# Designed miniproteins, single chains, continued (5), part 51

Each design is a single chain, and the fold is of that chain. pLDDT is the mean over its residues in the fold that is shown.

## One batch from the design tools (miniprotein)

Design m17756
Fold by ESMFold2-Fast:
Structure m17756 (fold): chain A 87 residues (1-87)
Amino acid sequence: MATATVTAKVPPESLEKVRALAEELNKRAEEIVKLTPGLLGLSASVEGDTVTVTIVAESEEIARELAELVARALEGLGAEDVEIKIE
């Protein structure tokens, strides 16, 4: 098992959208896990201007691939300082 943490800063104009998406992600986490091979857990939180997405996967490879997809999605929403940490 591996855990990936994606952290990004959200500009004020995108904060409401990112918060809504984080809430939707948490509501659909069980469904997304069932539909995604190798994904064991998924959650998102927003603290101030920072969004954090936590991915738990069967392998470091799967965790990294999913984290990179999340990072690209956040960049598309205008998020800055996107960082991926794998443990």
Scores: mean pLDDT 84

Design m17757
Fold by ESMFold2-Fast:
Formats: sequence, C-alpha cells, structure tokens
Structure m17757 (fold): chain A 83 residues (1-83)
Amino acid sequence: SNLVQELQIALQNGDVDKAIEIGQRLVESVKSDPSQVENAHEAAGIIKDYLNSVAEKDPQLLKLLLDLQVQDGIHSIKAALGL
C-alpha cells in the first residue's frame, strides 16, 4: 500500500502530524476491509521502530500504535476461530 510507504517517509522526515493522519487512514482501512490487516501490521512495526528511536513519545503516535496492534490482534483471533 502507498499509505504504508507514505507513513515510512513521513516518520523518516520527522513529520509526526502527517504520520498520524496516514496512520488513522490505515486504521479506518482495516476496520472497513480486513484484507488490509498486513498493512496495519507493517504500519505498527514502522511506528514502533520510530518511537524506539526518539526520546519523547508522542501520545497520538502511541495511541495509533495501539489501535493498529488491536486490529492485527482481532484478525489473529478471528483466524483462530475460523471467522
């Protein structure tokens, strides 16, 4: 997904506001279409790596990471239950 690449670029540039906008769009995409779960998983990894690289953690990026991890977790549970 171009959104995952745009997220990576935004965080490489330190553009946290743009990263939050893109990440929120990714969360909505996964909620609307569970086939996008791989994009949520990849985006969560990108945000986690960024947060580990910076001294001050943005609370909105932390919430976004949690939201993406929740969507990934829901997919894993549904797959295990055959849903």
Scores: mean pLDDT 82

Design m17758
Fold by ESMFold2-Fast:
Structure m17758 (fold): chain A 97 residues (1-97)
Amino acid sequence: MLSRKGRRLLALAEASLTMLLVAVTQMGMPLEEAIERMEKNVDEFYEELKENLSPEEQVEVIKEFKRWAVEQLRAFGLEELAERFEELFEKYLKEVE
């Protein structure tokens, strides 16, 4: 069960990815730049999780965000970005436990 902090961090992460999707799909951001921005945002997100949540809640938030994010990215035809996103979160999940 996610805490109130966990749900808030998840909502912020979803908002961040939505802004990235708008930049790529509506503003013409190159895929290479989108990947770099995604990696930076994911690193910042992971630091926030480590500071605010237990390891158990970190896993739950990462798992939920990964599932939602990969679904959204694939729905917009951003297959490469979806694969990179999944790979990054699998790495973080292994570090948490």
Scores: mean pLDDT 81

Design m17759
Fold by ESMFold2-Fast:
Structure m17759 (fold): chain A 57 residues (1-57)
Amino acid sequence: SMEESKRKLEENAEIAKEAQAKMDAEIQRARDTLSDEEVPKAEEEARRKMLAEIGAA
């Protein structure tokens, strides 16, 4: 039904939103705790983890 399709879209959107929030938190923590040279690598790792969680990696 349309209601089931809408629920699945909303569930997928929430999963993506949570994964994005986790990525943003890891990036912020990296910026607060790591040297400027280490931050880009930590940001890429956080993005890779986010993509894996939403099934896009």
Scores: mean pLDDT 77

Design m17760
Fold by ESMFold2-Fast:
Structure m17760 (fold): chain A 90 residues (1-90)
Amino acid sequence: AERERRLRARRDALLARIDALADEVTALIARFEAEGAPLEALVELGVAEVALAVARVVLEHNPPTEELLREAEGLIRQAEELIERAKAIV
């Protein structure tokens, strides 16, 4: 019971983080398109969006396990790195 509760709490926290990052990516794409940013910056944000979408699917369509949460955390970290790279290009 306690282990399952902790895994669910971690999943919920990761889903909230995915939502926040997805909102940031959406806002950055809109801003960068409006400002005429280089295609490389938009590509980095597009890859970040895909990584976040995969992490969400992984978390929503499977019972939370340590391995699954670790996989989702990896995808979220990849998305964060891509967002920072896109910001550095502009």
Scores: mean pLDDT 88

Design m17761
Fold by ESMFold2-Fast:
Structure m17761 (fold): chain A 61 residues (1-61)
Amino acid sequence: SETEIRLLKALRLISEDREGKKSIKQIAYESGFKSQSTFSRNFYRAFGTSPAEVKKRLSLP
């Protein structure tokens, strides 16, 4: 679906942002979502975890 493509783009953006400088809101909008709330809800439904948790796990130590 269109939503799945946007969520995969979000994962790529999070993985490329190694320093964790991008906010979840920025990632949401850059991935094509019109709101952070819609993004976070769809992300959790698809991956079973929040975008903030993924961001934390993929950030530099």
Scores: mean pLDDT 81

Design m17762
Fold by ESMFold2-Fast:
Structure m17762 (fold): chain A 77 residues (1-77)
Amino acid sequence: SVSEDLVRFMEEQVARVLAGEISLEQAAQQVRDYAYRAVRDYLLTVEKLPEEVADKLAREAAERAEAMFRQLYEHRS
């Protein structure tokens, strides 16, 4: 599922930050971009929502994903 894939991606990004491979800010941006693309694609192709509505909801999902990622990092660090 999109939710399971997003959580897995977040876990991978946390591991990369802890390993010193990327910065926290770079990881947060990658999580935001991943969530935006995944949610937008789902809303357009599965839910068949109008492009403007899908974009708005995907941006909101990306903001929530970034917040969740930062909480996950704080818990793991």
Scores: mean pLDDT 88

Design m17763
Fold by ESMFold2-Fast:
Structure m17763 (fold): chain A 110 residues (1-110)
Amino acid sequence: MEDGVEAIEFAIYKPEIERLVDEALEKGLSEQVKLLLDIAEKTPNITFRDLVELLRDIVENPLSEEEIKQKVEEIAKRNADRPLSPQVLADKRAFLEELKKRIEEYEKEK
């Protein structure tokens, strides 16, 4: 019963992240999204909720690579006291790899 909260958060944010990635690709923001996913994979304390917020910022206001890096660093500092469990880190890594593959396939079709 205790593990239900992490599963609920993943279930809620995963479809939202997928929708925001698709919207960003339609807007020609694939490089900004790929950069975000690469940095988020290397930064273990970025949550699925944080990914939704960062992707929304990119979609609504096109961010430079510098701005994306700064926002991720600020979130990492904010979340310093909130380490993700090894299970959540594994799920996050697998999901980010899936998203990167979707973006690469999209770019190859152009």
Scores: mean pLDDT 76

Design m17764
Fold by ESMFold2-Fast:
Structure m17764 (fold): chain A 67 residues (1-67)
Amino acid sequence: MEARREALRHWEEGQKAKKEKNYKEASDHYRRAAELFRAAGDTELADAFERISKKYEEQYKKLKEKE
């Protein structure tokens, strides 16, 4: 379905952002992927990507605090 294809696109973009050390952008993409996987009924992947998104968001927050 379309939602799953969009989720995969956001996963790819999240991986690219992570490779470039842009943790906020990576978090945003992983969060959108999680939302789209959940809409597609893939709750296991949705939970996994939501967890990854939160980890990168927390990492970004810590970097901002320790500038």
Scores: mean pLDDT 81

Design m17765
Fold by ESMFold2-Fast:
Structure m17765 (fold): chain A 76 residues (1-76)
Amino acid sequence: MAARELEQARAILERIAAGLEQGPRAMLLAYMDAIAEIAGEEGAEVAARMRAHLEKMPEEELEALAEKARALLAEL
């Protein structure tokens, strides 16, 4: 159900937003953990690719991504 998927997405965004209070690194870890939780093995592969991308991402871009996550959370 779309409603269930929306609630799951909200929970993930809240975890990412909570990680932001600890800094961009904490957000990265929360994001990876959330992806792995959603899709198991498939999520682990996606998380590994995202990690490689985010590890090379400047702090400025990590902060921008964090702001987008907060904006999405506010709309849910």
Scores: mean pLDDT 66

Design m17766
Fold by ESMFold2-Fast:
Structure m17766 (fold): chain A 89 residues (1-89)
Amino acid sequence: SEAAQGVRNAVESVKQAVEAGKTEEALAALDTLIADLDKAIAEEKDEEKKAFYQKLKEFALKIKEAAEKGDLKKLEELGEELAKFVEEE
């Protein structure tokens, strides 16, 4: 899924940005991703796909909160949870 890959790429980029002290750039990218997910949710008519996008948005919002707090441990945990969610069909 393009949306799932987008969130996965975002968590990796956010971890690197927070470690580098570039949290502002990471937050801007997450805001764009969340807006894209909101559009996908609004336009999606398939209930299962809509629920999948809603779960991806939940991950993106949690990643944003962890990034705002500089919580690298939480970002790592969210990355692992997201990977499991995406790998399970």
Scores: mean pLDDT 80

Design m17767
Fold by ESMFold2-Fast:
Structure m17767 (fold): chain A 60 residues (1-60)
Amino acid sequence: SLSDEELAKLKEAIVKEGSLDKKVGDETLATIEEVLGKEWAESVRDWTVDEVVQKLLDLL
């Protein structure tokens, strides 16, 4: 399971995006890679921020 610190990092990265209907940014993808691993980050590379949030909620 994710630690409180890891969850806080993911939340902060997503909040910094400012919009849910745009493609997820490289900084957010880097944070996802650090917390959830390269395979998880690659799976969402071309996704919108909203789609990434939905996938993260399914994990939590």
Scores: mean pLDDT 82

Design m17768
Fold by ESMFold2-Fast:
Order: sequence, then structure tokens, then C-alpha cells
Structure m17768 (fold): chain A 85 residues (1-85)
Amino acid sequence: SAEEAKKALEEALKAMEETVKKNPEDKEAIYEGVLKAGEITKPVASEELVEKYKEEIKKNLKTKLSEEIIEALAYVAAVAEEAEK
């Protein structure tokens, strides 16, 4: 469901931030992985769901992520929601 996909995204974002905080040296590799996942999901992601998840990511994160990372996460989340339907 959309609510379950949203919760999974929130938990994944929290886990990512905690991992980066614990291992700052891995930040670049983690973000590169997110960008690659975004590139794979972008062609099949619904633009409406992508905009929805961009807003949710910005609303739930107090730390400033780059627009590229936010966009990549939104593509992944949009495809995940569609797959769970």
C-alpha cells in the first residue's frame, strides 16, 4: 500500500542517515548507490508519485540532502509503491 511504501521510505532514509553518521567515510559510496538506483527506476517511475515522494522526503528530513539525491530517492520510492499495488 501507499502508506506502507511511505513508511518503508521513512525507515530507509533514517537508516541511511544513521549509517552515514556512524561511517562518514562511506557517505560518497552510499550516495552513489542511491543515484544509480534512481537512474534505473527513473524511466518507469510515475511523475505524479515522484513529486509526492519528493515532498515527503523534504518534509521528513531535517538534514539538507542534494536535489539529486532527493530526486533519486523519489524515483525509487515511486517504483516501490507501484510494485506493492
Scores: mean pLDDT 73

Design m17769
Fold by ESMFold2-Fast:
Structure m17769 (fold): chain A 87 residues (1-87)
Amino acid sequence: AAAARAAARAAFEAALAELAAKVKTEREKRLFALLAAQARPVLEALLAGDLERARALDREGLRALLAFLEEEGTPAEDLERMREAIA
């Protein structure tokens, strides 16, 4: 029901906030925010019960975001840390 979906969104945002507290630099915080923005559409697909769409969005969105960040000159170690924090 709507209340259960709202609770799931709240739990997701709380988990993201806890993970965000572990990033230390402004660059790391910015990278985390971008990765978290990609994760939200995946959560919405999961809450809609569309598991195939959620998996497709997760794979495509993460690849696109990582490619964008790499083009910006983001160090590989920062990208790897953000992938681990999101996973």
Scores: mean pLDDT 73

Design m17770
Fold by ESMFold2-Fast:
Structure m17770 (fold): chain A 60 residues (1-60)
Amino acid sequence: EEIEKFREKLEKAKNDLIERRKQELGDSPEAQAQLASLQKKLDTDIDNLIKRFEKEKEEK
């Protein structure tokens, strides 16, 4: 429940950030490469945050 809500909030923030960055960079190949790199980094950061959150909740 809490983990699902946390992930949903992070995914929404990621999508908002990507969309904002896309508007700034446009649709050039360089922009696409930068957006892909940003998305991959954000996906990794989200996974790491979720893992830490799960671990913290299990250690009660």
Scores: mean pLDDT 78

Design m17771
Fold by ESMFold2-Fast:
Structure m17771 (fold): chain A 94 residues (1-94)
Amino acid sequence: MPDLRAALSPEGRAHLDEAIAHFQKAASAAAKGDEEEAKRHLELAREHFALAEAHSTAPDAIRARMLAAEGTVYELLGDEETAAKLYAEANALA
């Protein structure tokens, strides 16, 4: 995968790491069927991805990673239609 960190400031890298941590919690909650917890962590992940995007020289790459991560969470929640749409949007930016 392209190194998204190389295109980020130190502050942007911190936000990307926070986003990934929240994404992992969202995916774990989704796998357990806890839709509300999954969506809360996905919202926090989106906020940190947006901050990372603002500190990036490659914003489309950050956005593509965010959309792919959201797709994985929706796939784990059983919403395959939303997941497919998010993966298609991510692939269009990457």
Scores: mean pLDDT 80

Design m17772
Fold by ESMFold2-Fast:
Structure m17772 (fold): chain A 87 residues (1-87)
Amino acid sequence: MSFEEQAKLLEDVGVRLHTYHASGREPSDEEVERLIATLEELIENSENEEIKKLLKQAKEAVERRDLAGATKILQQAAKEMKKVEEE
C-alpha cells in the first residue's frame, strides 16, 4: 500500500468516525467491523512505529465504541504521517 493510499484511508476513517460522533448516531456492528478492518490494514502497512502505535490505540477505541477518543487519536496519527512525508 502506498503512502498516498494510507493517507486516504486514514482520512476516510476519520471522516466516518467524525460523522457518527457529530450526528450522535451509533455505528452498526458491521460498520465497526469495517472500521477495524481498515485500521488493521493501516497498521499492517505502516513502517513507522509511532504511527503504528497510534493506529492500534485508535482500533482499541473503536472496539470500545469510543468514537471521540478514536477521532482524537487518528488526528494525532495524521499529524505524524505528515511529519514523516515532510522529512
Scores: mean pLDDT 79

Design m17773
Fold by ESMFold2-Fast:
Structure m17773 (fold): chain A 79 residues (1-79)
Amino acid sequence: SADEELLKKIKEEVDEALKLVKEYAEKGTKEDIEKAEALVERLQKILDYLKEHHPEEKETIKYVEEKLKEMKEYLEKAK
């Protein structure tokens, strides 16, 4: 199983990233959209890491997947 502190930090990072993606999407400049896309890419790599190395952490994986989906939806609407 993953370290409980690692899972807590991942959830905190995901929540902060969602907040930032919403702010960047709202601003809608090319630079802000690129920053939001970089955050989505980073979170996708974290999700892929969790699925590969900690597949038993199903609740955390689902949490990250749902937040990533929400981030992608905000970005798609901003384009």
Scores: mean pLDDT 85

Design m17774
Fold by ESMFold2-Fast:
Structure m17774 (fold): chain A 61 residues (1-61)
Amino acid sequence: MEEKLDEIIARLKSQGYTDEEIELAKEVAEKLLKTRDLPIDEIFEHASVEVTRRRAARAAA
């Protein structure tokens, strides 16, 4: 796995995200890494927003 992707995944794990949420974040981060030249912090922000949206939806159910 690329170092940028590993860094993002490690950060999500340290913040208590679930394996399911990490897989979603990984999909978002990989797509951004392939299509955009963005810094790690910006990619992490996009991934965490999508995970937070899923987390809120799951908590509301």
Scores: mean pLDDT 74

Design m17775
Fold by ESMFold2-Fast:
Structure m17775 (fold): chain A 93 residues (1-93)
Amino acid sequence: KEELIEEAREAARLYVGGYNMTKAAFEVAGLDTSTPEGQQAALDTGRGFAIGILKAEGREEVAKLLDEAVQKNPTFDLEEAIRAAVETAEKAL
């Protein structure tokens, strides 16, 4: 139980980190990330990046869990992302 919850927290941090990196890259490219469209594009890219890394590491169960959590609770906030991922992990147990 504890291991899956811990991995869910780590996955949420990876996802928000991916979002922040994508946002910074978009800003350097002159794209406006303050718009709903810009935020959604950065969020989708961050999600794909995090899921891709988790799958490459053989952590497919955690990747599916993260994908489910962010689809149900789209967020740009680290604490909310962690909460959503942990809640999804607890329900999967």
Scores: mean pLDDT 76

Design m17776
Fold by ESMFold2-Fast:
Structure m17776 (fold): chain A 74 residues (1-74)
Amino acid sequence: AAQPPAEEAIKAMEEDYAELSKTAPVKLEKEETEDTVTYTLTAEVPELNATVTVTVVIDKKTGKVVEISAEVTF
């Protein structure tokens, strides 16, 4: 069976989240479709009274990042 190129990137992202979640109040949400995996990382920055949201969309067939967006909410 052909292994999607994205699987190694997906595993690395999940391992990075596991490390971050031990020390910081970060929330990771994963939404998977047949063609894409979307990761939404939400981190609180209390010193700025801000929330940072980073969204990364990965194509499962090519392993390419098709969209990255970052938003800061005060």
Scores: mean pLDDT 70

Design m17777
Fold by ESMFold2-Fast:
Structure m17777 (fold): chain A 88 residues (1-88)
Amino acid sequence: LKEKFEEKVEEMKKKIKEIAEEATREGKKLEELEEKLDKIEEDYLKEQAKRELEEGEPALVGALNLEEFKKAFEETKKEALEEHKKKS
């Protein structure tokens, strides 16, 4: 259901924010934060694809959900990187 998908998106956004805050606190370089977020994006996309398959979603619906998830991740990642740049 849509609500479950929205919860996953919010959980992902929270995780990205936590990682960015930790990296800023630790004085990590922007490049290190970006690499860490890229790996997490791959993990979330793989998990989401697996969930869609396991729940028996039609391939088209699953593909649309993955695209929406990618957009949400990319937007949140850009915000986190910009905040880190300002504090660095």
Scores: mean pLDDT 71

Design m17778
Fold by ESMFold2-Fast:
Structure m17778 (fold): chain A 88 residues (1-88)
Amino acid sequence: SLLEKLRELRDRLLELIRNRASPREMADALIETLDFLAKELPEDRERYERARKLIQELLEAGKISEEQAKMMLQSLIAELEEIEARLE
């Protein structure tokens, strides 16, 4: 189900924070999660695609710090929790 996939994605993002993943690994996970959300939640597609593009541009420019990547991950985890709550 969509709910189970969202929980799986959230757990993966939490694990990256716990294991002190690199900014690159965090950015890659952010992009993958945003791509999934853009496909599954068409009402918010433009917002997710915009966020994805920004992260990709920052990554290509080498401008993603560890702290920025972690903050973006935490924000996305919070959003996944809100979506999960709406589906329950």
Scores: mean pLDDT 85

Design m17779
Fold by ESMFold2-Fast:
Structure m17779 (fold): chain A 68 residues (1-68)
Amino acid sequence: SSDQDFISLVVAEIADELRAAGLPSDVRARTAQTAYKKMDELLFEKGASKEEARKAGYDIMRETLASV
């Protein structure tokens, strides 16, 4: 679906930013998985907008960057 394609695109962007920041592969994978689950919940269960879902994914990315 277009929503699944959207989530995959945003998660790929997050993974690329974490890779550029030099984070280990296990941290990148875990963060990507967490972002995917949160965006999926927001779009499919909560009826949130793509803008809200993208913001949540990027918030998870920023929290990960701040914790390492």
Scores: mean pLDDT 86

Design m17780
Fold by ESMFold2-Fast:
Structure m17780 (fold): chain A 125 residues (1-125)
Amino acid sequence: SSSKQSALDQARSLIDQAIGLLQEAIKLLEEIRPYADKLGVSETLDKTLDLAKKAMDLAKKGTVEDLKEAANLTKEAYSLTSLLLSALEVGLGDEEVVEKAERAGELLKKAYDLLTQAAALLESV
């Protein structure tokens, strides 16, 4: 049906947008790596990056199960980014570095919402 095709097209658009947001978040998180190392939180950054990269790979597969897992990993990455943000704010006071971490968190939260919406759309058909 045209309704089913519209839902599939919408889900694909949401997945593509989420992948783009994950790519931007990964780039910003890589840019804060030298500062995370100085604060002794590089292990938290590496885990955050691993989760975001795995979420992106799952999102590219585009099945309902993969999108739900991608959303879960993205949510965990978002939570860890909040911990990184707290460490950067207290340890450095560098506004530019803090803004990059805040932006990465916002992108991860938006990607989580889009992946969740895409999974729901695919289940509706």
Scores: mean pLDDT 90

Design m17781
Fold by ESMFold2-Fast:
Structure m17781 (fold): chain A 105 residues (1-105)
Amino acid sequence: MKEELKKKAEELEKKAQQLRDDFYRTIREVGEKISEVGTPEQQAKFAELVEKALEGDIETTQKAMDEAARIAPEVADDVRRAGNLMVQYKKLEEEAKKLKEEIEK
């Protein structure tokens, strides 16, 4: 039973890592596009919002990425996709953490 929970936690962590890798690739591509078409002010604000999304909880992540998509309409769809990836990997990381805490008890 504890072995099944450990395996499930490891599978969730692996899936979260794959989503995290997809997020960083997507956000890098978005950053490159904004550097080409965005103003310095848009670039600075976008970077602040992405940092806020990375450090925040799931609700903060959603709000920050939605605002980032609004200020960067040229890449809005890619920004929303990146936001969805971040929300998904954060949810899986939190679920894996809870399972690991249950195993340690």
Scores: mean pLDDT 83

Design m17782
Fold by ESMFold2-Fast:
Structure m17782 (fold): chain A 81 residues (1-81)
Amino acid sequence: MLEIAYQQGVAEGRALAAESDEKVAARLAQIDAEIAELRSIGQQAVQQGLGTQEGLEGDLAPLLAYRRGFEEGAAEARAAA
């Protein structure tokens, strides 16, 4: 599952970098905002006894893998241009 998320990130990062640096920056900012929101919600759930820290880390792992792939894909496309 994490490998698929990472590969999706790489492909999308390459595609957006080929279109526009502005789109890459906007998408990365959106991904970071989504990570921050999910982390905030998950931390509140842990504090209320509705979840675990391990569960939160597991839920974030695919999105973090996608983000890494996106940055690498965009950087690779940018370096090749």
Scores: mean pLDDT 82

Design m17783
Fold by ESMFold2-Fast:
Order: C-alpha cells, then sequence, then structure tokens
Structure m17783 (fold): chain A 84 residues (1-84)
C-alpha cells in the first residue's frame, strides 16, 4: 500500500471500504448476529471511505486501526454464531 501512488492508494482504499460496507449489510441480515456488530462494521467501512480522501500517511494509520477493530468484530461475530 505504501508503494502505491496517492491515486492508486485512494482507489484501493475505496474498494476495500465498499467491500466492508457490503459485508456489514450481509451481517445485518443474519438473525444470529447482534445488530450492534453489523453497525460497528458499517462504521469501519465509513471511516475507510473517509481515509480514501486523506494523505497516505494519515490513511495508513486509520487502515491499521480499522483492521484491528474489524478482526475483533469478526471474533465477536463468530462467537455469536457459535452461541446461537
Amino acid sequence: LEELSEEEFREVVLQAAERVLAEAERLAADPRVPAELAERLREIGERLREASTQSKEEALETIEEADREARRIGAEVAAAVAAA
């Protein structure tokens, strides 16, 4: 990601944001998943969309934080599904 031009980086981040937002919508439709988890993932997707308009350095910090939080949400989703 750091090796990409600003324009290429922006496109990659925007595509990632769209995929995260689509996943949040799918989780929101799953009755085994708490609505709060789907909403948290949607908020991550929105933050990634905003990061696509930032400098690469600022966007990378946001992406790293978003990745950590998305992994945490994924673990909570897996636990909720297993408990259902």
Scores: mean pLDDT 79

Design m17784
Fold by ESMFold2-Fast:
Structure m17784 (fold): chain A 100 residues (1-100)
Amino acid sequence: SLEEQRAALAAAIAALDAAIAALRTETDPNVILGILESVRATLERVAALTGDPLFVDAADALARRIEAIRRDGVSEADRERLVQWLEGLRATLASLLRAL
């Protein structure tokens, strides 16, 4: 329903805000991976409810970033790029929520 889509988008925005705040200070790769997996699960839920390819693509992009971190670790520069990417995604979700 439209109400469920609004609730899911609002929850996704809140999850992104929390993840962005945590990633700005967190240096433990295992904790960072946990944060990103939580964001991915939230995006997959929104994708299932909306059918919008944007959320499928965002979840897949995040899955690739998670695998790269598991393989190669995470530098401060990588963490800053993750924050910037998540901020861009958050802005897109906020615009979509306003359009509903």
Scores: mean pLDDT 85

Design m17785
Fold by ESMFold2-Fast:
Structure m17785 (fold): chain A 84 residues (1-84)
Amino acid sequence: MTAEELRERLKKLVEELKKLNLELKAIVVDTSAPEENKEVAREYAKELGAPLVEVPSREAALALQEKLAKEYLEKGKKIAEELE
């Protein structure tokens, strides 16, 4: 994935999170990723005020990202249920 593709993906993700009234809690990046991709991740982490978490592999990064996404979605469901 190129740095430009990563920027477009992150823009789209932020827009979707805004539509769903969700907050970005962390950006997870693989330490073996191309430096351009790591720079884009650092830039967006700084802009969004989200912590940057570095992990030793792409598989670990994806697994952690999916785990966090599921945990935050489940927490959001519980809050919505309590309000109704």
Scores: mean pLDDT 65

Design m17786
Fold by ESMFold2-Fast:
Structure m17786 (fold): chain A 66 residues (1-66)
Amino acid sequence: GPDFLRTTTLRLIDAGDQLAKEDVEAGLQAYEQAARVADELEKFDPVTGTALREEARRKADELRAR
């Protein structure tokens, strides 16, 4: 349900933040997974899903710009 999707997206963003410190590719993959889960969440909660997708995408873009 939406609560599970929200929790999973947040955990993937947190995992991306930790992984990005040591492995750029692993961090990017976690953020991309978070964005995909947020896309699914958007079908049930458009506001939260969109906000979390934008957060994951922003973090991925910042990491790619290194």
Scores: mean pLDDT 87

Design m17787
Fold by ESMFold2-Fast:
Structure m17787 (fold): chain A 74 residues (1-74)
Amino acid sequence: MSASDPVFSAEVEVSLLVMKGTIYEKAGDLKGAIEAYEKGYKLAKESYKETGDERFKEMAEQLKKKLEELKKKM
């Protein structure tokens, strides 16, 4: 793996945004969690469009489901 690889770079960024969202969710900050997950979702969706890597499609689908669950709690 290489940090200069577009697929690897985007995958790391999505993973960090998911981790950030999880930390906010565990802290009870639903707004912070939603913002982090929305950024991750947008990045995963765009990365899938640009790379065709199905991992980004799976990440986007998981994040979309997570966002729907969190928005129901607001």
Scores: mean pLDDT 79

Design m17788
Fold by ESMFold2-Fast:
Structure m17788 (fold): chain A 75 residues (1-75)
Amino acid sequence: KLAEARALAERGLELVKEGKKLLEDDSREAVARGIGLILAGIGDLLRAAELGKDNPEAAAVAEAASAEAGLNIRA
């Protein structure tokens, strides 16, 4: 499960970071895409945190990625 949590955390973090960059754009299209990416990234981070409930290493990976994303999601 650690590998799955790591993959979800990495993808989720990248999606949130890219979405946040798009929110700084002044176009409606960029903002809409940014919101979609952030929501998808949050979903991945929440799933990684769920996998962490029974695995401290997976929990640490999910929490670190969530903190870097500015979300503080805890396992």
Scores: mean pLDDT 78

Design m17789
Fold by ESMFold2-Fast:
Structure m17789 (fold): chain A 62 residues (1-62)
Amino acid sequence: GEAGEIMLAGGASEEMARRVQEAVEAGDAHAAQGYVVEALAKGEISAESAQRAGEVIRRTAG
């Protein structure tokens, strides 16, 4: 899905991208946003990638 693809393109691990995508598919926008923030805090993705992923999560899961 689009959120997981943005995470991977931004430099997130396969595991982190999967967690974001699974949360989106479950309709859990809060969990999905939490994983995006975790990836940003760990330096896996840029602030721009985090913002783009957050926008997709809002459109698809809440």
Scores: mean pLDDT 85

Design m17790
Fold by ESMFold2-Fast:
Structure m17790 (fold): chain A 76 residues (1-76)
Amino acid sequence: MMERVREAAERAVEAAREAASLLSDPELAQRLVDDAEEALRRLEEVAREYGAETVLAGLERGVAALEKAIAALKAA
């Protein structure tokens, strides 16, 4: 289960990096990536303490929504 949390977290960081690459402001782009990485570290800690299964479903849904939003932005 924690392996799936890690995979979802890696997908979220990659999505954040793709979103950042669409920005003209490199400082804002870097903050977006940094904020995403920090949020995912916190989420991994919560999953470890309170059980990965409850967190995983929400994380996977959130990542899928973010990936879809980024794809829409890239298509525009």
Scores: mean pLDDT 71

